Designed miniproteins, single chains, continued (4). Designs and how they scored, part 107

Each design is a single chain, and the fold is of that chain. pLDDT is the mean over its residues in the fold that is shown.

## One batch from the design tools (miniprotein)

Design m15955
Fold by ESMFold2-Fast:
Structure m15955 (fold): chain A 83 residues (1-83)
Amino acid sequence: SIEELEKEIEEIIKKIKELIEKIEDEEKKKKLELELEILEGMYLISIGVANLINDEEFKKKQLEKFLEKYKKLLEEVEKLLKE
């Protein structure tokens, strides 16, 4: 459901933020913070458009797309912390 996708995205964003705070390298931390901010901005614009046109199928597709993007960012942060 749309609500389940939104909740999963919110949980992943929270995990990303918690992990970024553990990064000791200031340059890598700033880069990941910027990547997260850009992704959040794009997400908000995309969902705003979906809500404006009132298309649930389009909204679901955008949520699935951004869920995948957030999962990739989470993997990048997790990989960095293991190194």
Scores: mean pLDDT 86

Design m15956
Fold by ESMFold2-Fast:
Structure m15956 (fold): chain A 64 residues (1-64)
Amino acid sequence: AAGTHPLLSRAIQAIVDGAPREEIRRLLEELYRESPEFVAHVARVARDLGDEETARLAEELLAR
């Protein structure tokens, strides 16, 4: 029951809907600039959904 971030909700929805990778990347980069902690959450959600590429993108942002 943690607070929601608008970019976090949009990123998760984009992953679930199978949005283009470039849209997911933009959302993740914006989320990283505002709240890098939520990028770690997106990486977990992507893995749970089997989206290994999105999980890797989120991890690469966190490794900066």
Scores: mean pLDDT 78

Design m15957
Fold by ESMFold2-Fast:
Structure m15957 (fold): chain A 58 residues (1-58)
Amino acid sequence: ARTFTATVTSPLPPEEAARLARAEALTAAGAAARPGDEVVAVETRAEGGTATATVTVA
């Protein structure tokens, strides 16, 4: 499996920062996808204007 991580730092509420981080991580995963790869997990952590999203592809 491969993982793609995106971190967003912004004064936005944690939910909005998390949404942006998740979108960036999914975009990175899509751009680097190989034939047969599927998104199997998405994890998001957000606190204090910093959000990190990790997308796992297998």
Scores: mean pLDDT 79

Design m15958
Fold by ESMFold2-Fast:
Structure m15958 (fold): chain A 66 residues (1-66)
Amino acid sequence: SALEEKIRELGKKLKASPEQVKAVLDAARKLNLTEEQALQALRMAVHSKATPEQAREYARFAKENL
């Protein structure tokens, strides 16, 4: 819950699309991401103007490398 709220708050600050935020939220639950992994995945997705599928790939990358 606290992590999901932080993801939503960061998404608002970065002007992430609702689809990017949803993709990172779903990945955070499914992959059991840490806060740092989830927030960095969202930052990468927004910076690269990622599609939802690309945002899921950033979440996987964050899980494996962060």
Scores: mean pLDDT 87

Design m15959
Fold by ESMFold2-Fast:
Structure m15959 (fold): chain A 89 residues (1-89)
Amino acid sequence: SIAEALRRLAEETPNPEAAEHLRKAAEEVEKAEEAEKKGDYEKAIEHLDEAIEHLQRALELAEGETALRTAALLTGVAALKAAAESKLK
C-alpha cells in the first residue's frame, strides 16, 4: 500500500525532518483509507490533502533518490485523491 511505502521510505530517510513528514503522510493516508471504508469521501479527501502537504514538505527537504521516491509517492496520493473526488460526482 502507499501508506506502507511511505513508512518504509521514512525509515530509510537520513533527514529526520523529512522522515517525520513521510511518517505523518503515511498516518494521513491510513486515516483516508478508514474514511473511504465508511463511505466518507469528503473526510478521505481532507486526510489526503494533509498527506499531500506533508509529502510536499518532505520533498523540499529530500535529496537524490529519496526525493525521486517521495515525488512518486506524492503522485500516488494525488491519484487516490482524484479517485475519492470522483465518488462525490
Scores: mean pLDDT 88

Design m15960
Fold by ESMFold2-Fast:
Structure m15960 (fold): chain A 76 residues (1-76)
Amino acid sequence: STQKAIQMLQQAAKYAEQGDVEMAVSILRLASTWAKQQGDDQSAQLVQQTADESEKDPSKAAQVAQQGKQQLQQLQ
């Protein structure tokens, strides 16, 4: 569900804030795979984009994850 993807984005943001961007990206990629398996292609795509952006700019990973969470909340 979208709610589970939101929770995973929140967890990823927490790891990114602690400086563990590799763990944050791993959580986001896992969340994207999980959402896709649940048939939630929209959440999967958004979470995958968040992971890609976090990998490109690790210093903004926490901000990008929080923005992704807000976007998913708007879809509910």
Scores: mean pLDDT 78

Design m15961
Fold by ESMFold2-Fast:
Structure m15961 (fold): chain A 55 residues (1-55)
Amino acid sequence: GPAPPETLAEFEANREKTLKEIKDGFRNVGFDEDLAEKMAQAILKVEEDVIRKSK
């Protein structure tokens, strides 16, 4: 069967860590802090919406 999706609670528990890792990744390739933040937030928003819809 399909892999179980991350629960919303697990997602929220890991939100800060995931956000930092994504931002660090963008910063490492030369993105500005503001742009890195916006991109990381957009990615997390999409993933959260997918998790919510999958339930």
Scores: mean pLDDT 74

Design m15962
Fold by ESMFold2-Fast:
Order: sequence, then structure tokens, then C-alpha cells
Structure m15962 (fold): chain A 66 residues (1-66)
Amino acid sequence: SLEERLAALLASRDPRVRALAAELREMLDQGLISEEEAQEIVDLVEAGRLDAAEARIRELRKRRGV
């Protein structure tokens, strides 16, 4: 599940991975991102594509004016 995947990323030894997971969880809780958009970003993080995940989060925030 998305919750299990996020929990695993939050427990990561990589501070960038933890920061991305924390931001993604906050965005989900605030309704700034859909579950589908969150899944896409989690897929990027799990693939080690951290720069791409960061860019996608920035793009989504820009579209929502936050």
C-alpha cells in the first residue's frame, strides 16, 4: 500500500529519501496531491531517481501556487 511504502521511505537511512517521504506525506494530508501523483513520486524515489522526484514535487507545488 502507499502507506506502507511511505513508512519504509521515512525509515530510510538516506536523509534525502526521508525528507521527500515526509514532504509527500504532508502534501497528501493537506490534499495538495492525489494518491496517484504520490504513487508516481514514490516510484521515482524507490528507483533512486531522487532529483526527478524533487523536480516532480516542485512542479506540482508550482501548479497549485504553494
Scores: mean pLDDT 87

Design m15963
Fold by ESMFold2-Fast:
Structure m15963 (fold): chain A 83 residues (1-83)
Amino acid sequence: SAAKEKARKAAEEAARQVKALSENGDELAAKAKEAIELVAENPTSIEARGKANLMIAEINLKDAESGGAAARGMAQVQAYMEA
């Protein structure tokens, strides 16, 4: 569906930005890269999705006060994974 296609493109763009951030050596970016790689490798795996969700939650918790862009991007990726 069109809505699912838009969500997929948004998630892909967010994942691309997170990968670029991970190359800078930022700790939160590294965790975000780990989460997106886990889902990318096993997109239909319940176990992989669960682990990625926990990583995203940890990133959001630690980065909430700093208002990190990576955490906001990962929230959009999470919405795509639930779709």
Scores: mean pLDDT 61

Design m15964
Fold by ESMFold2-Fast:
Structure m15964 (fold): chain A 68 residues (1-68)
Amino acid sequence: GPAPALPAYTPEQRELIERALKASNKLLPKMNQEERDEFNRRIAEAVQAGDMEKLDEIVKEYEKKIKE
C-alpha cells in the first residue's frame, strides 16, 4: 500500500495535508480527470519540496472553490 510518511511531518504539516485530503474528497466529484491530476500533482510537489507556504496556498485556493 502507499507509504503514509506522516511521522516525517510536523503537526502543522499534518494539519495542512489533512485539510488537502478533506478538500480533495469534496472537490474530486466536481472535477474532471485533468483537474484531479493537477490538484494531486501540485500537492505532491509542495509536500516533496517541504514548501508548507505553497501547500497552504494550494489548500486555500481549492477550499475557496468549495465555497462557491
Scores: mean pLDDT 72

Design m15965
Fold by ESMFold2-Fast:
Structure m15965 (fold): chain A 62 residues (1-62)
Amino acid sequence: GNYLAEAVMDYTASKSDELSLTKGDKVLITKIVNTDFVDATSLKTGKSGKVDISHLKLLKKL
């Protein structure tokens, strides 16, 4: 199932497949890609992209 997570830091996307984050933003994790990266959708912007898991704090399983 999907997970709710929160960005723990600001991050500006450096590649077209990455998601930019602002600290405190809520994201929906839609897929675990590997041990380092997830696919997520920003609840603030509705945009989706790849996120480094170390930039996220897991809040709850949906």
Scores: mean pLDDT 84

Design m15966
Fold by ESMFold2-Fast:
Structure m15966 (fold): chain A 100 residues (1-100)
Amino acid sequence: SLVEKVKKLVDEIVAEAEKAKVDPAILARIREVGELIVRAVEKLEKNPPKDPFELTKKLFLLLAASSGLFTAVRMAINKSDEAVVLAELDAARALAEALE
């Protein structure tokens, strides 16, 4: 399923961050945003909006949230400033929460 594929991708990205020795507190925030994205995908797969405009909006929000998470993880692996990484994670979280 799409949910299983997304969950595996999130798990792999977290594993790469762990391998790069990203701070445990930042890793916890990465996992939290990843779990929100997985839940958003599960909700969309189980109960997709019947209105194509609303479905398109949610898909774009999901793509933006996922892109934000991946950007934040890359920044964390590259040892970018913690405040900048956390700001990217907070932005990704807000986009994922907008899917509810």
Scores: mean pLDDT 85

Design m15967
Fold by ESMFold2-Fast:
Structure m15967 (fold): chain A 70 residues (1-70)
Amino acid sequence: MKTLTREEFLALGKEADADGDGSLRGPEVLRLQQKLIELGFEEYVKPDGKLDEDLVKAIQKLSELVAKNG
């Protein structure tokens, strides 16, 4: 897995929430999933546009890595 900085983690959230309303929908979820795959989380994330438990766990793991490294 790749380690994220705090800024990278926040940027992923903003990029996934293209509308800036704090809401994630299929296309926004798919964008977030693709970014996580690019970061080496492909084992934990399927690019299916669903906000499921696996995606939530991947986000939690990123939060832990950010806390550890930045």
Scores: mean pLDDT 64

Design m15968
Fold by ESMFold2-Fast:
Structure m15968 (fold): chain A 94 residues (1-94)
Amino acid sequence: EEEAGKYVLLGKEYLDQEKYEKAIEYYEKAIKLAPDSAYAGLAYYLIGEAYFKQKKYEKAIEYYEKALKLLKEKNVSQDVIDEVEKNIEKAKKA
């Protein structure tokens, strides 16, 4: 799971550089290593962000919903849950 966290950080570096395909590859690696973890929930959320930035709103919603389910199961803070729900609404309005 330490390795899953490293892949999330590396994916975020590529996301910030607008290298969306590379970012998604690293988030997928994090999910494969720890599919039932808060890291996987965060990785799904960040894949949603990558699709949102590409204006692929339907895919963004799909991944945000995957993130929301897993983050709720892992008892992540309500502030994080609220942020994911807000981004689903933004994608629906776009």
Scores: mean pLDDT 86

Design m15969
Fold by ESMFold2-Fast:
Structure m15969 (fold): chain A 75 residues (1-75)
Amino acid sequence: SEAEGLEYFKKGLELFRAGKYDEAKEYYQKALSLFDEDHPEVADVYRNLGQVYMVQGKLKEANEYFQKAALLRKK
């Protein structure tokens, strides 16, 4: 459900703040699996996945997620 997706996203944010980057990534992926493609939070989840990849030194993957987030932002 959307509510469960939001809970997973919030948990991912908590884990990211705690420096638990791999766990944050797992919870972001769980959130994405529960959101519809048009859900307003999807862009934020992609942006946060990009941040995890940046911290891990995976610049190509980080850039791919940042681009996905940018394409979903409303003007």
Scores: mean pLDDT 84

Design m15970
Fold by ESMFold2-Fast:
Order: sequence, then structure tokens, then C-alpha cells
Structure m15970 (fold): chain A 73 residues (1-73)
Amino acid sequence: SAVSLAVGTLLRVIGAELDGDYEEAIRTLREGVERLVAEGHTETALELLERVIKHSKDERVREAARELKEEIE
């Protein structure tokens, strides 16, 4: 489901950030968002991006999420 993909993506992003792998966090986020949008779940993708913007502790990950949000709005 869209929610399952979004939750799975969020957990993988958090895991990568905990490992200090911000490049992997950004790649995982982009791939998850692109899949959600391709499947027609744009609102779920936007909710995922807002969660990452609010809760990520790394500015690079937050900035990548803002850029992705601008691309799909």
C-alpha cells in the first residue's frame, strides 16, 4: 500500500541517518517519493516529505526533502 511504502521509506531514511549515511538517506527518500508519485500517491509522498522536513536532524536531508516537495507540488 502507499502508506506501507511511505512508512518503510521513512524508517529506512531514519536508519541511514542514524548510521551517518546522509547520501543513502537522501537516495532512499528520493526513490520512495518517486515510486509514490509514479503510482499516483502524491498526497502520501507530500506527507512523507513533511515528516522528513520536521524530524530529520541533518540539514542536507531536510533540504533534499524541501526540493522534492517543490518538484511534486
Scores: mean pLDDT 87

Design m15971
Fold by ESMFold2-Fast:
Structure m15971 (fold): chain A 69 residues (1-69)
Amino acid sequence: VDEVSLRVLRHELIEELGVSEEEAEEIVRLIKQGKLDEAKKLIRELGKRLGVSEETIESFIKGVETILK
């Protein structure tokens, strides 16, 4: 996984989803470890907690899948 794509994802998680810097770092760490299912689960859990729409959450999930392909 490329460092630039991970930095962009981290920024979008903070700015668009509204997660904390620490939460975004944890998601990026899971992705770097190849723990894709755990990263997706955490994005869904955080998005629901923050009141983000299911459509927006699923859009982020698709973005993560694209980066890891």
Scores: mean pLDDT 79

Design m15972
Fold by ESMFold2-Fast:
Structure m15972 (fold): chain A 70 residues (1-70)
Amino acid sequence: MLSREEAKELARKVMEEEQRRLVRAVITEGVVPDPEEARRRIKERAVEALQKKGLSREEAEEIAEEVLSE
C-alpha cells in the first residue's frame, strides 16, 4: 500500500498526464472542455489510480483535492 507521500506523488503524476492529454485535445481537435469538468476529470483519474493501489475512495479523494489545491 502507498504511503501518503507516495500517493500524493502518484496523484500529481496522473493529474499532469491527464492535463497534458486535455491540452493536446484542445490543440488538435479544437474542443475546449468546461474548466470545472476538466478539473473533475483530472481528479477522477487520480482517484481511480490511487484506489487501484489500495487506498480507500475517501483517502484518494482527499489526496487528489489536496494536490489540486497546490
Scores: mean pLDDT 77

Design m15973
Fold by ESMFold2-Fast:
Structure m15973 (fold): chain A 119 residues (1-119)
Amino acid sequence: SARDAFLAASARGGGARAALQEALRLYERAIELLEKAENREDVERALELAEQGAAHLLRAAAGHPRAAELAALAEAQLRRIRELAKRAIEGNEEELKRSAEEMRRILEEAAALARELLA
């Protein structure tokens, strides 16, 4: 498959596989922070990790046959995460919890994509 060819090339060079592993690690860390989010600082830190994870995913995806599709998906997910982070930071405690949960859901989808590309 195109994915298997991409992963085989990445295994020889190491770069794309390492970037996907780092993206997954950063997304999983952001998810953990959002599951325990009690304040603005937790949400801000999760956003920073999500942005770093997306950058690693985009770098890994650059050589993929579906690079444009994967980039569009990652950029759309990150845009939504940024909007939710703003609502959490500017809102009350109820809005913070609600927005953090939606951010977590989007990050779980991003992590699943990184895992799929690693498989």
Scores: mean pLDDT 83

Design m15974
Fold by ESMFold2-Fast:
Structure m15974 (fold): chain A 69 residues (1-69)
Amino acid sequence: MSAEEARERLEEGLERSRRALEEARKNGDTAAAKVAEHQVRRLEEALRIVEESGTEEAAREAMALADSP
């Protein structure tokens, strides 16, 4: 997987997770908000790895981090 492909996928995942977090907070669902917040943090870290290094190795590391539970 290329760094560009990884970046696109991570950005899409981050958008979805941010929307889920916003929805959970508006609904007062603290449990769902915590789960979404954790996912947002992981995706932001993964995206940072890809953007900072720009290598295929970094892309693989970032995708593995994003796919972790």
Scores: mean pLDDT 79

Design m15975
Fold by ESMFold2-Fast:
Structure m15975 (fold): chain A 73 residues (1-73)
Amino acid sequence: EEKKKAEEIGKELLEKALEITKLAKEDAEEAGKKAAELKKKYGDASAYITIAAASGKEEVAKEKAEEIKKELL
């Protein structure tokens, strides 16, 4: 159970990492609104990863997920 919680936290941290990246590189206002709405609509962080992949940032999303998991563990 605790291990599964760590995995879910890792996914949420990935979403936040992608959010910070968007806020820095893209329209900060739009990025903030999108992240907040996705969090509200979807309890699953993978929804945000899908959006990032559609933007051509799939590789970045995967790398961030692995780095976040390593820090969390």
Scores: mean pLDDT 50

Design m15976
Fold by ESMFold2-Fast:
Structure m15976 (fold): chain A 60 residues (1-60)
Amino acid sequence: MEELKLVFETKEEAERFAKKLRELDPTIEVEVEGNTVTLRSEKSVEHLIGLVLRVIGDEL
């Protein structure tokens, strides 16, 4: 199981980001703790990074 942690400036940003990740791939585990978002999946870390980049791209 692969794990990736992302730290945001605010809790609101972390929660908004987590919501978008769950919408893109509901099979991943997404945990929000303060301003930190933890992603866990049996898929590769490259897959998790790809989801992160897609969420960032959709904000443009």
Scores: mean pLDDT 77

Design m15977
Fold by ESMFold2-Fast:
Structure m15977 (fold): chain A 59 residues (1-59)
Amino acid sequence: MVEELEKKREELRKKIQSLKAQYDYYKDVNPEQAAKLKEEIESLVKELGKIDVELRKNR
């Protein structure tokens, strides 16, 4: 269970980094697309936070 949470955490971190790079690109050229990316990033960050809490409880 802990190993599955660690793997999901790393996958989410990679996805968040990719979306942040896209957000940085679009923020000046397409603010509407950037806003959608920001909302998706915030959703993934919340899910990452939940995984971090579960990992702390299992340590």
Scores: mean pLDDT 80

Design m15978
Fold by ESMFold2-Fast:
Structure m15978 (fold): chain A 113 residues (1-113)
Amino acid sequence: ELSKEELIEKAKELFERARALAAELLAELAADAAAGRPPSARQRALMEEIRRLLGEIVELVEKVDEEAGKKIGELAGEILLTFLELEATGDVAGATARVNALLEEIGKLIEEV
């Protein structure tokens, strides 16, 4: 039903939304860590939305390039694992660097399709 162009345009749109939400979540987690506050229900909702957006990106890209979609799925899993590891380590700076590097790799894969 959707053309290759429409699928990739939608994936790019969802990717920019995921990047913006990840940046917002990491900034809020950094502020909370600095203030000694635990993660809020809002931050958990942001994580769930990021997970949903990344899953939709995988589905869209797999319809055009199965190998690229699978690789994006692996990188998305690493982003979610990084957020879980942040809960154990408290290393917001390390998590920010890791998530940004993984998002950059996903962006490159979408551009190469």
Scores: mean pLDDT 85

Design m15979
Fold by ESMFold2-Fast:
Structure m15979 (fold): chain A 70 residues (1-70)
Amino acid sequence: SNDEKIVEQLKAEIDRLSAGLPPEVAARLRKEVDELVEQYKKAKDPFEKTVILMQLLALAAEAEILRRRS
């Protein structure tokens, strides 16, 4: 349940950071986060969920770097 909250928090953070980026970059990041969130919801294996969570963290870090470079 805590991991589900972290996933939603990461999505919100990526959406927030994306709002300050060029529309094409923002659209790509939103598509990628939505795909990862859907994969997380469908995953049943705890290890697979952890890998997807790590990918969401990496995407949030990418969004932050892109925002700082803007």
Scores: mean pLDDT 86

Design m15980
Fold by ESMFold2-Fast:
Structure m15980 (fold): chain A 61 residues (1-61)
Amino acid sequence: SLEEELRRLLREATASDAEPLPEELRERLGRHYGLDPARLRFRASPELQRRIEELLDRLEE
């Protein structure tokens, strides 16, 4: 499912040397999961960020 794919990408975004997730993306993830965006400490390459954004777009329809 798209939800399972998103969770896998978010696991990849932990403990990474890549860039911190943009504020907008953290806000969207916080809204999706009902979490405080300030608690989200994900880091991801630009490619991984794009994949996360695309999955969120599909889940939001």
Scores: mean pLDDT 79

Design m15981
Fold by ESMFold2-Fast:
Structure m15981 (fold): chain A 88 residues (1-88)
Amino acid sequence: LEEAKELVEKAIEYLKKKDFEKAEELLEKAAEILSKLEGKEVEEARKIVEAAIELVREAKKNPENAAIYSAAALEAVAALIELDRALK
């Protein structure tokens, strides 16, 4: 769980740099780790990470669309918050 949180934190940093490819890679790794774990809080975090991946993929196709980028960043932050809750 801690490893998934670290990957999401790094993905957010890459999103700030507009490195969508690296952000997607890190979020996919986080989702893979979460897929191996059980629990309602883990399942919720996984859903949010998967939504963030979809938004990052859309941002890669439309890099000039600031709204998609902002949505991806917000979803990644939401995943981080949910992962923090799962760790408590």
Scores: mean pLDDT 79

Design m15982
Fold by ESMFold2-Fast:
Structure m15982 (fold): chain A 55 residues (1-55)
Amino acid sequence: SLEELIRKAAELLETSEEQIRALLQLPPEVAARLVLHETGNEEAAKLVREAAELA
């Protein structure tokens, strides 16, 4: 579910669900690329992409 993806991404990035939801305002590819560039966390980038596609 969308909420589970948001929660998992927030846990992996050690940030708030609100920060993840802000990223979901971007196109999925842009959101995922930003996460990968800023954090280097490939798993979090995948979760953010999936969440943005469902949002």
Scores: mean pLDDT 85

Design m15983
Fold by ESMFold2-Fast:
Structure m15983 (fold): chain A 55 residues (1-55)
Amino acid sequence: SVDDLRAEIDRIGAESARLEAQLLKETDPEEQLRLGQEMAELGARQNELQDQIDA
């Protein structure tokens, strides 16, 4: 349902915020790259779910 899709987007948003907070404190370049990639994947997932709502 659309409500389930919105709930999933909200969960991904919360996880993205957690990773961003971790990235701001991270000093290891390899870990920074990994966190950035994970955040990019979460963003792509949010876009896919939003497209399903907008269809």
Scores: mean pLDDT 87

Design m15984
Fold by ESMFold2-Fast:
Structure m15984 (fold): chain A 84 residues (1-84)
Amino acid sequence: SAQAQADDEAFARFLKLVREGKLTPEERAFYDEKVKKLNEEMKKKIESIKDKPFNAQYLGDLLVEFIDGEVEIAREVLERHEAR
């Protein structure tokens, strides 16, 4: 509950900055680079299981890892923005 609340709050603050055009070019570039790396890592992990028997638990774990990664990137962008 506390973690979910913190994650929701951080992501909502990040989305507000995006909607209001308050991210700097440097913060946008940082976000884009981190998201690109996250997507590349997730694609690698999906490709690594392509020829393996279906495992719902592993796929669920990958989805959680991806969501957690997006929330972590949003937190890092917020920290950079608020440190100014």
Scores: mean pLDDT 79

Design m15985
Fold by ESMFold2-Fast:
Structure m15985 (fold): chain A 67 residues (1-67)
Amino acid sequence: DDVEKKKKELLEKGENVRRLYEGKAIAVEQEGRAAGGTQEEIDKRRNEYLEKGKKKYEELKKKADEL
């Protein structure tokens, strides 16, 4: 039960971190568009946040799977 609880906590933390970075990616896209940034610059910054969120999610999922 303790192991199951820890797995759930790690997976929930991973999902929360992923969603946080997805929200940051959306904010960066909106801010860049409002500031008159180029689509290339906006896409690059957005993708950097999406990749960070994905990587952190995968790390936490791996920790959960190893329990």
Scores: mean pLDDT 82

Design m15986
Fold by ESMFold2-Fast:
Structure m15986 (fold): chain A 74 residues (1-74)
Amino acid sequence: MADKLLELGKKHYENGDYLTAAALFSLAGDIYEQNGDKEKAAESYRLAAEAYEKEFGPDHPLAQRYRKKAEELA
């Protein structure tokens, strides 16, 4: 179901609902990581970081946290 969360997150992002998008992307990332899909987890965490960056700016702790999570999986 992580693929559906990722798709739903992208729709919320397109609508400017960055907080909901970030929550959906972070949850998708967690599920992909638990399933051993590190590449999809990294993609999802990067999208979460971008959504938090849109809402709060690039220096916000949440944007930085999810950017680091994505980098650690590469």
Scores: mean pLDDT 86

Design m15987
Fold by ESMFold2-Fast:
Structure m15987 (fold): chain A 65 residues (1-65)
Amino acid sequence: EVRYLKPEQRAQQLLTYLRQTDGLRHSNKALAAALGISEKTLRSHLARIYASTGAQSRAQLAALL
């Protein structure tokens, strides 16, 4: 849940993880399991990242990394 954490910090954490693990090659289920969160939580984080970065797709997000 996002209450005090800055969206950019969450975006950076997830983006760093995706870069390090090529996480964008994996399903949301596999990413969520690796991060210790639910798929629902992962989709919520991705939605916020898309909103903050302007990326329209997973491929565009990968290009911005």
Scores: mean pLDDT 65

Design m15988
Fold by ESMFold2-Fast:
Structure m15988 (fold): chain A 84 residues (1-84)
Amino acid sequence: SKEELLKKALELLEKARQALRNGDYDTAISYLEEAKKLLREAGAPESILKTIDAAIQALRDGNRVAAEFGLEEAIKQVKELLEK
């Protein structure tokens, strides 16, 4: 179901957050890319996919602050989708 895909994506985003907190940027990017695939399959809004792309790009650029803001926003948006 779409709900199960969104729940799995949320778990991956929370794993990305933990990897980012540990400074494991490559691991965080891997989880973000997996979450993005599940969110696309679930039919999530393009706005959330762009938020995840921005977080991935921030990590690739070494911009931890921008990556943390983007990741927190993505987590918030996925939680809001699950509350409907």
Scores: mean pLDDT 88

Design m15989
Fold by ESMFold2-Fast:
Structure m15989 (fold): chain A 72 residues (1-72)
Amino acid sequence: MHMDVDRLRWALQLADGDGDGYVSKEDFRAVSRAMGFDFSEEEVEELLKLVDHDGDGRIDYRALVELAEKRL
């Protein structure tokens, strides 16, 4: 399954108000739901393992968008 990764990236960039390239796990889920995707908690944790190397709960959404497309 492919998602509109360009649109997802844009929506996450708008949620990233300080422009640092990171969003929270909650922001990611909220944006995904607004776009019609419903990720389970387990699916979000799986994606986080690939992009949140520091374990601080901040998601590099540029890398996440590419990985989400490959996983879904």
Scores: mean pLDDT 67

Design m15990
Fold by ESMFold2-Fast:
Structure m15990 (fold): chain A 86 residues (1-86)
Amino acid sequence: MEATATVAIRAEDAEAARRAGEKAAEAAAGVPGVLSVEVRDGPAPTVVVVTATAESEEAAREAARKAAEAARGVPGVTAVNTSVNP
């Protein structure tokens, strides 16, 4: 089972947003159960997409939630959204 967390980054410029996203990704990647972390930038605000996997939807969701919480400690993180992919 997989769960995805999306972390939104806000900064004064694109370089600062990317650096904040990279730090958020590093924090999230340290959480057990995280399968992949991607920093996405473009015309939209920079976001960090975290994918977690576990034997159950509850465990996958909890891993994604913990990864999102770790990312929230990084300056520039403004929003966190978590979803489960069944």
Scores: mean pLDDT 74

Design m15991
Fold by ESMFold2-Fast:
Structure m15991 (fold): chain A 100 residues (1-100)
Amino acid sequence: SEKHELLLRLIGLTLRLIGLEFDLRLLEERLKKDPKDPKLIKELEELVRELEELLKELKELKKKAEELGDKELTELAEKAVERAEELLKRAKELLEEAKK
């Protein structure tokens, strides 16, 4: 089933999002303890790139769910998109703080 395939992909993307959220929290704590960590900027830039790619994949999945008329899957995908957008915003703000 196409709906089942999209649901499994959404689960995988959501697990990846949870992992990236955990990575961001570790980088936030590192900035607080050592603002001069020479690896911090590079690792934040990598996290931003990974979040931008994940957000693109989630938006494509949401569009496919909408095209199938699956309201529940569309709502789950929309919540994942919103969470990824908020996390990306937070990661970009942390990157700007690390550059100061």
Scores: mean pLDDT 89

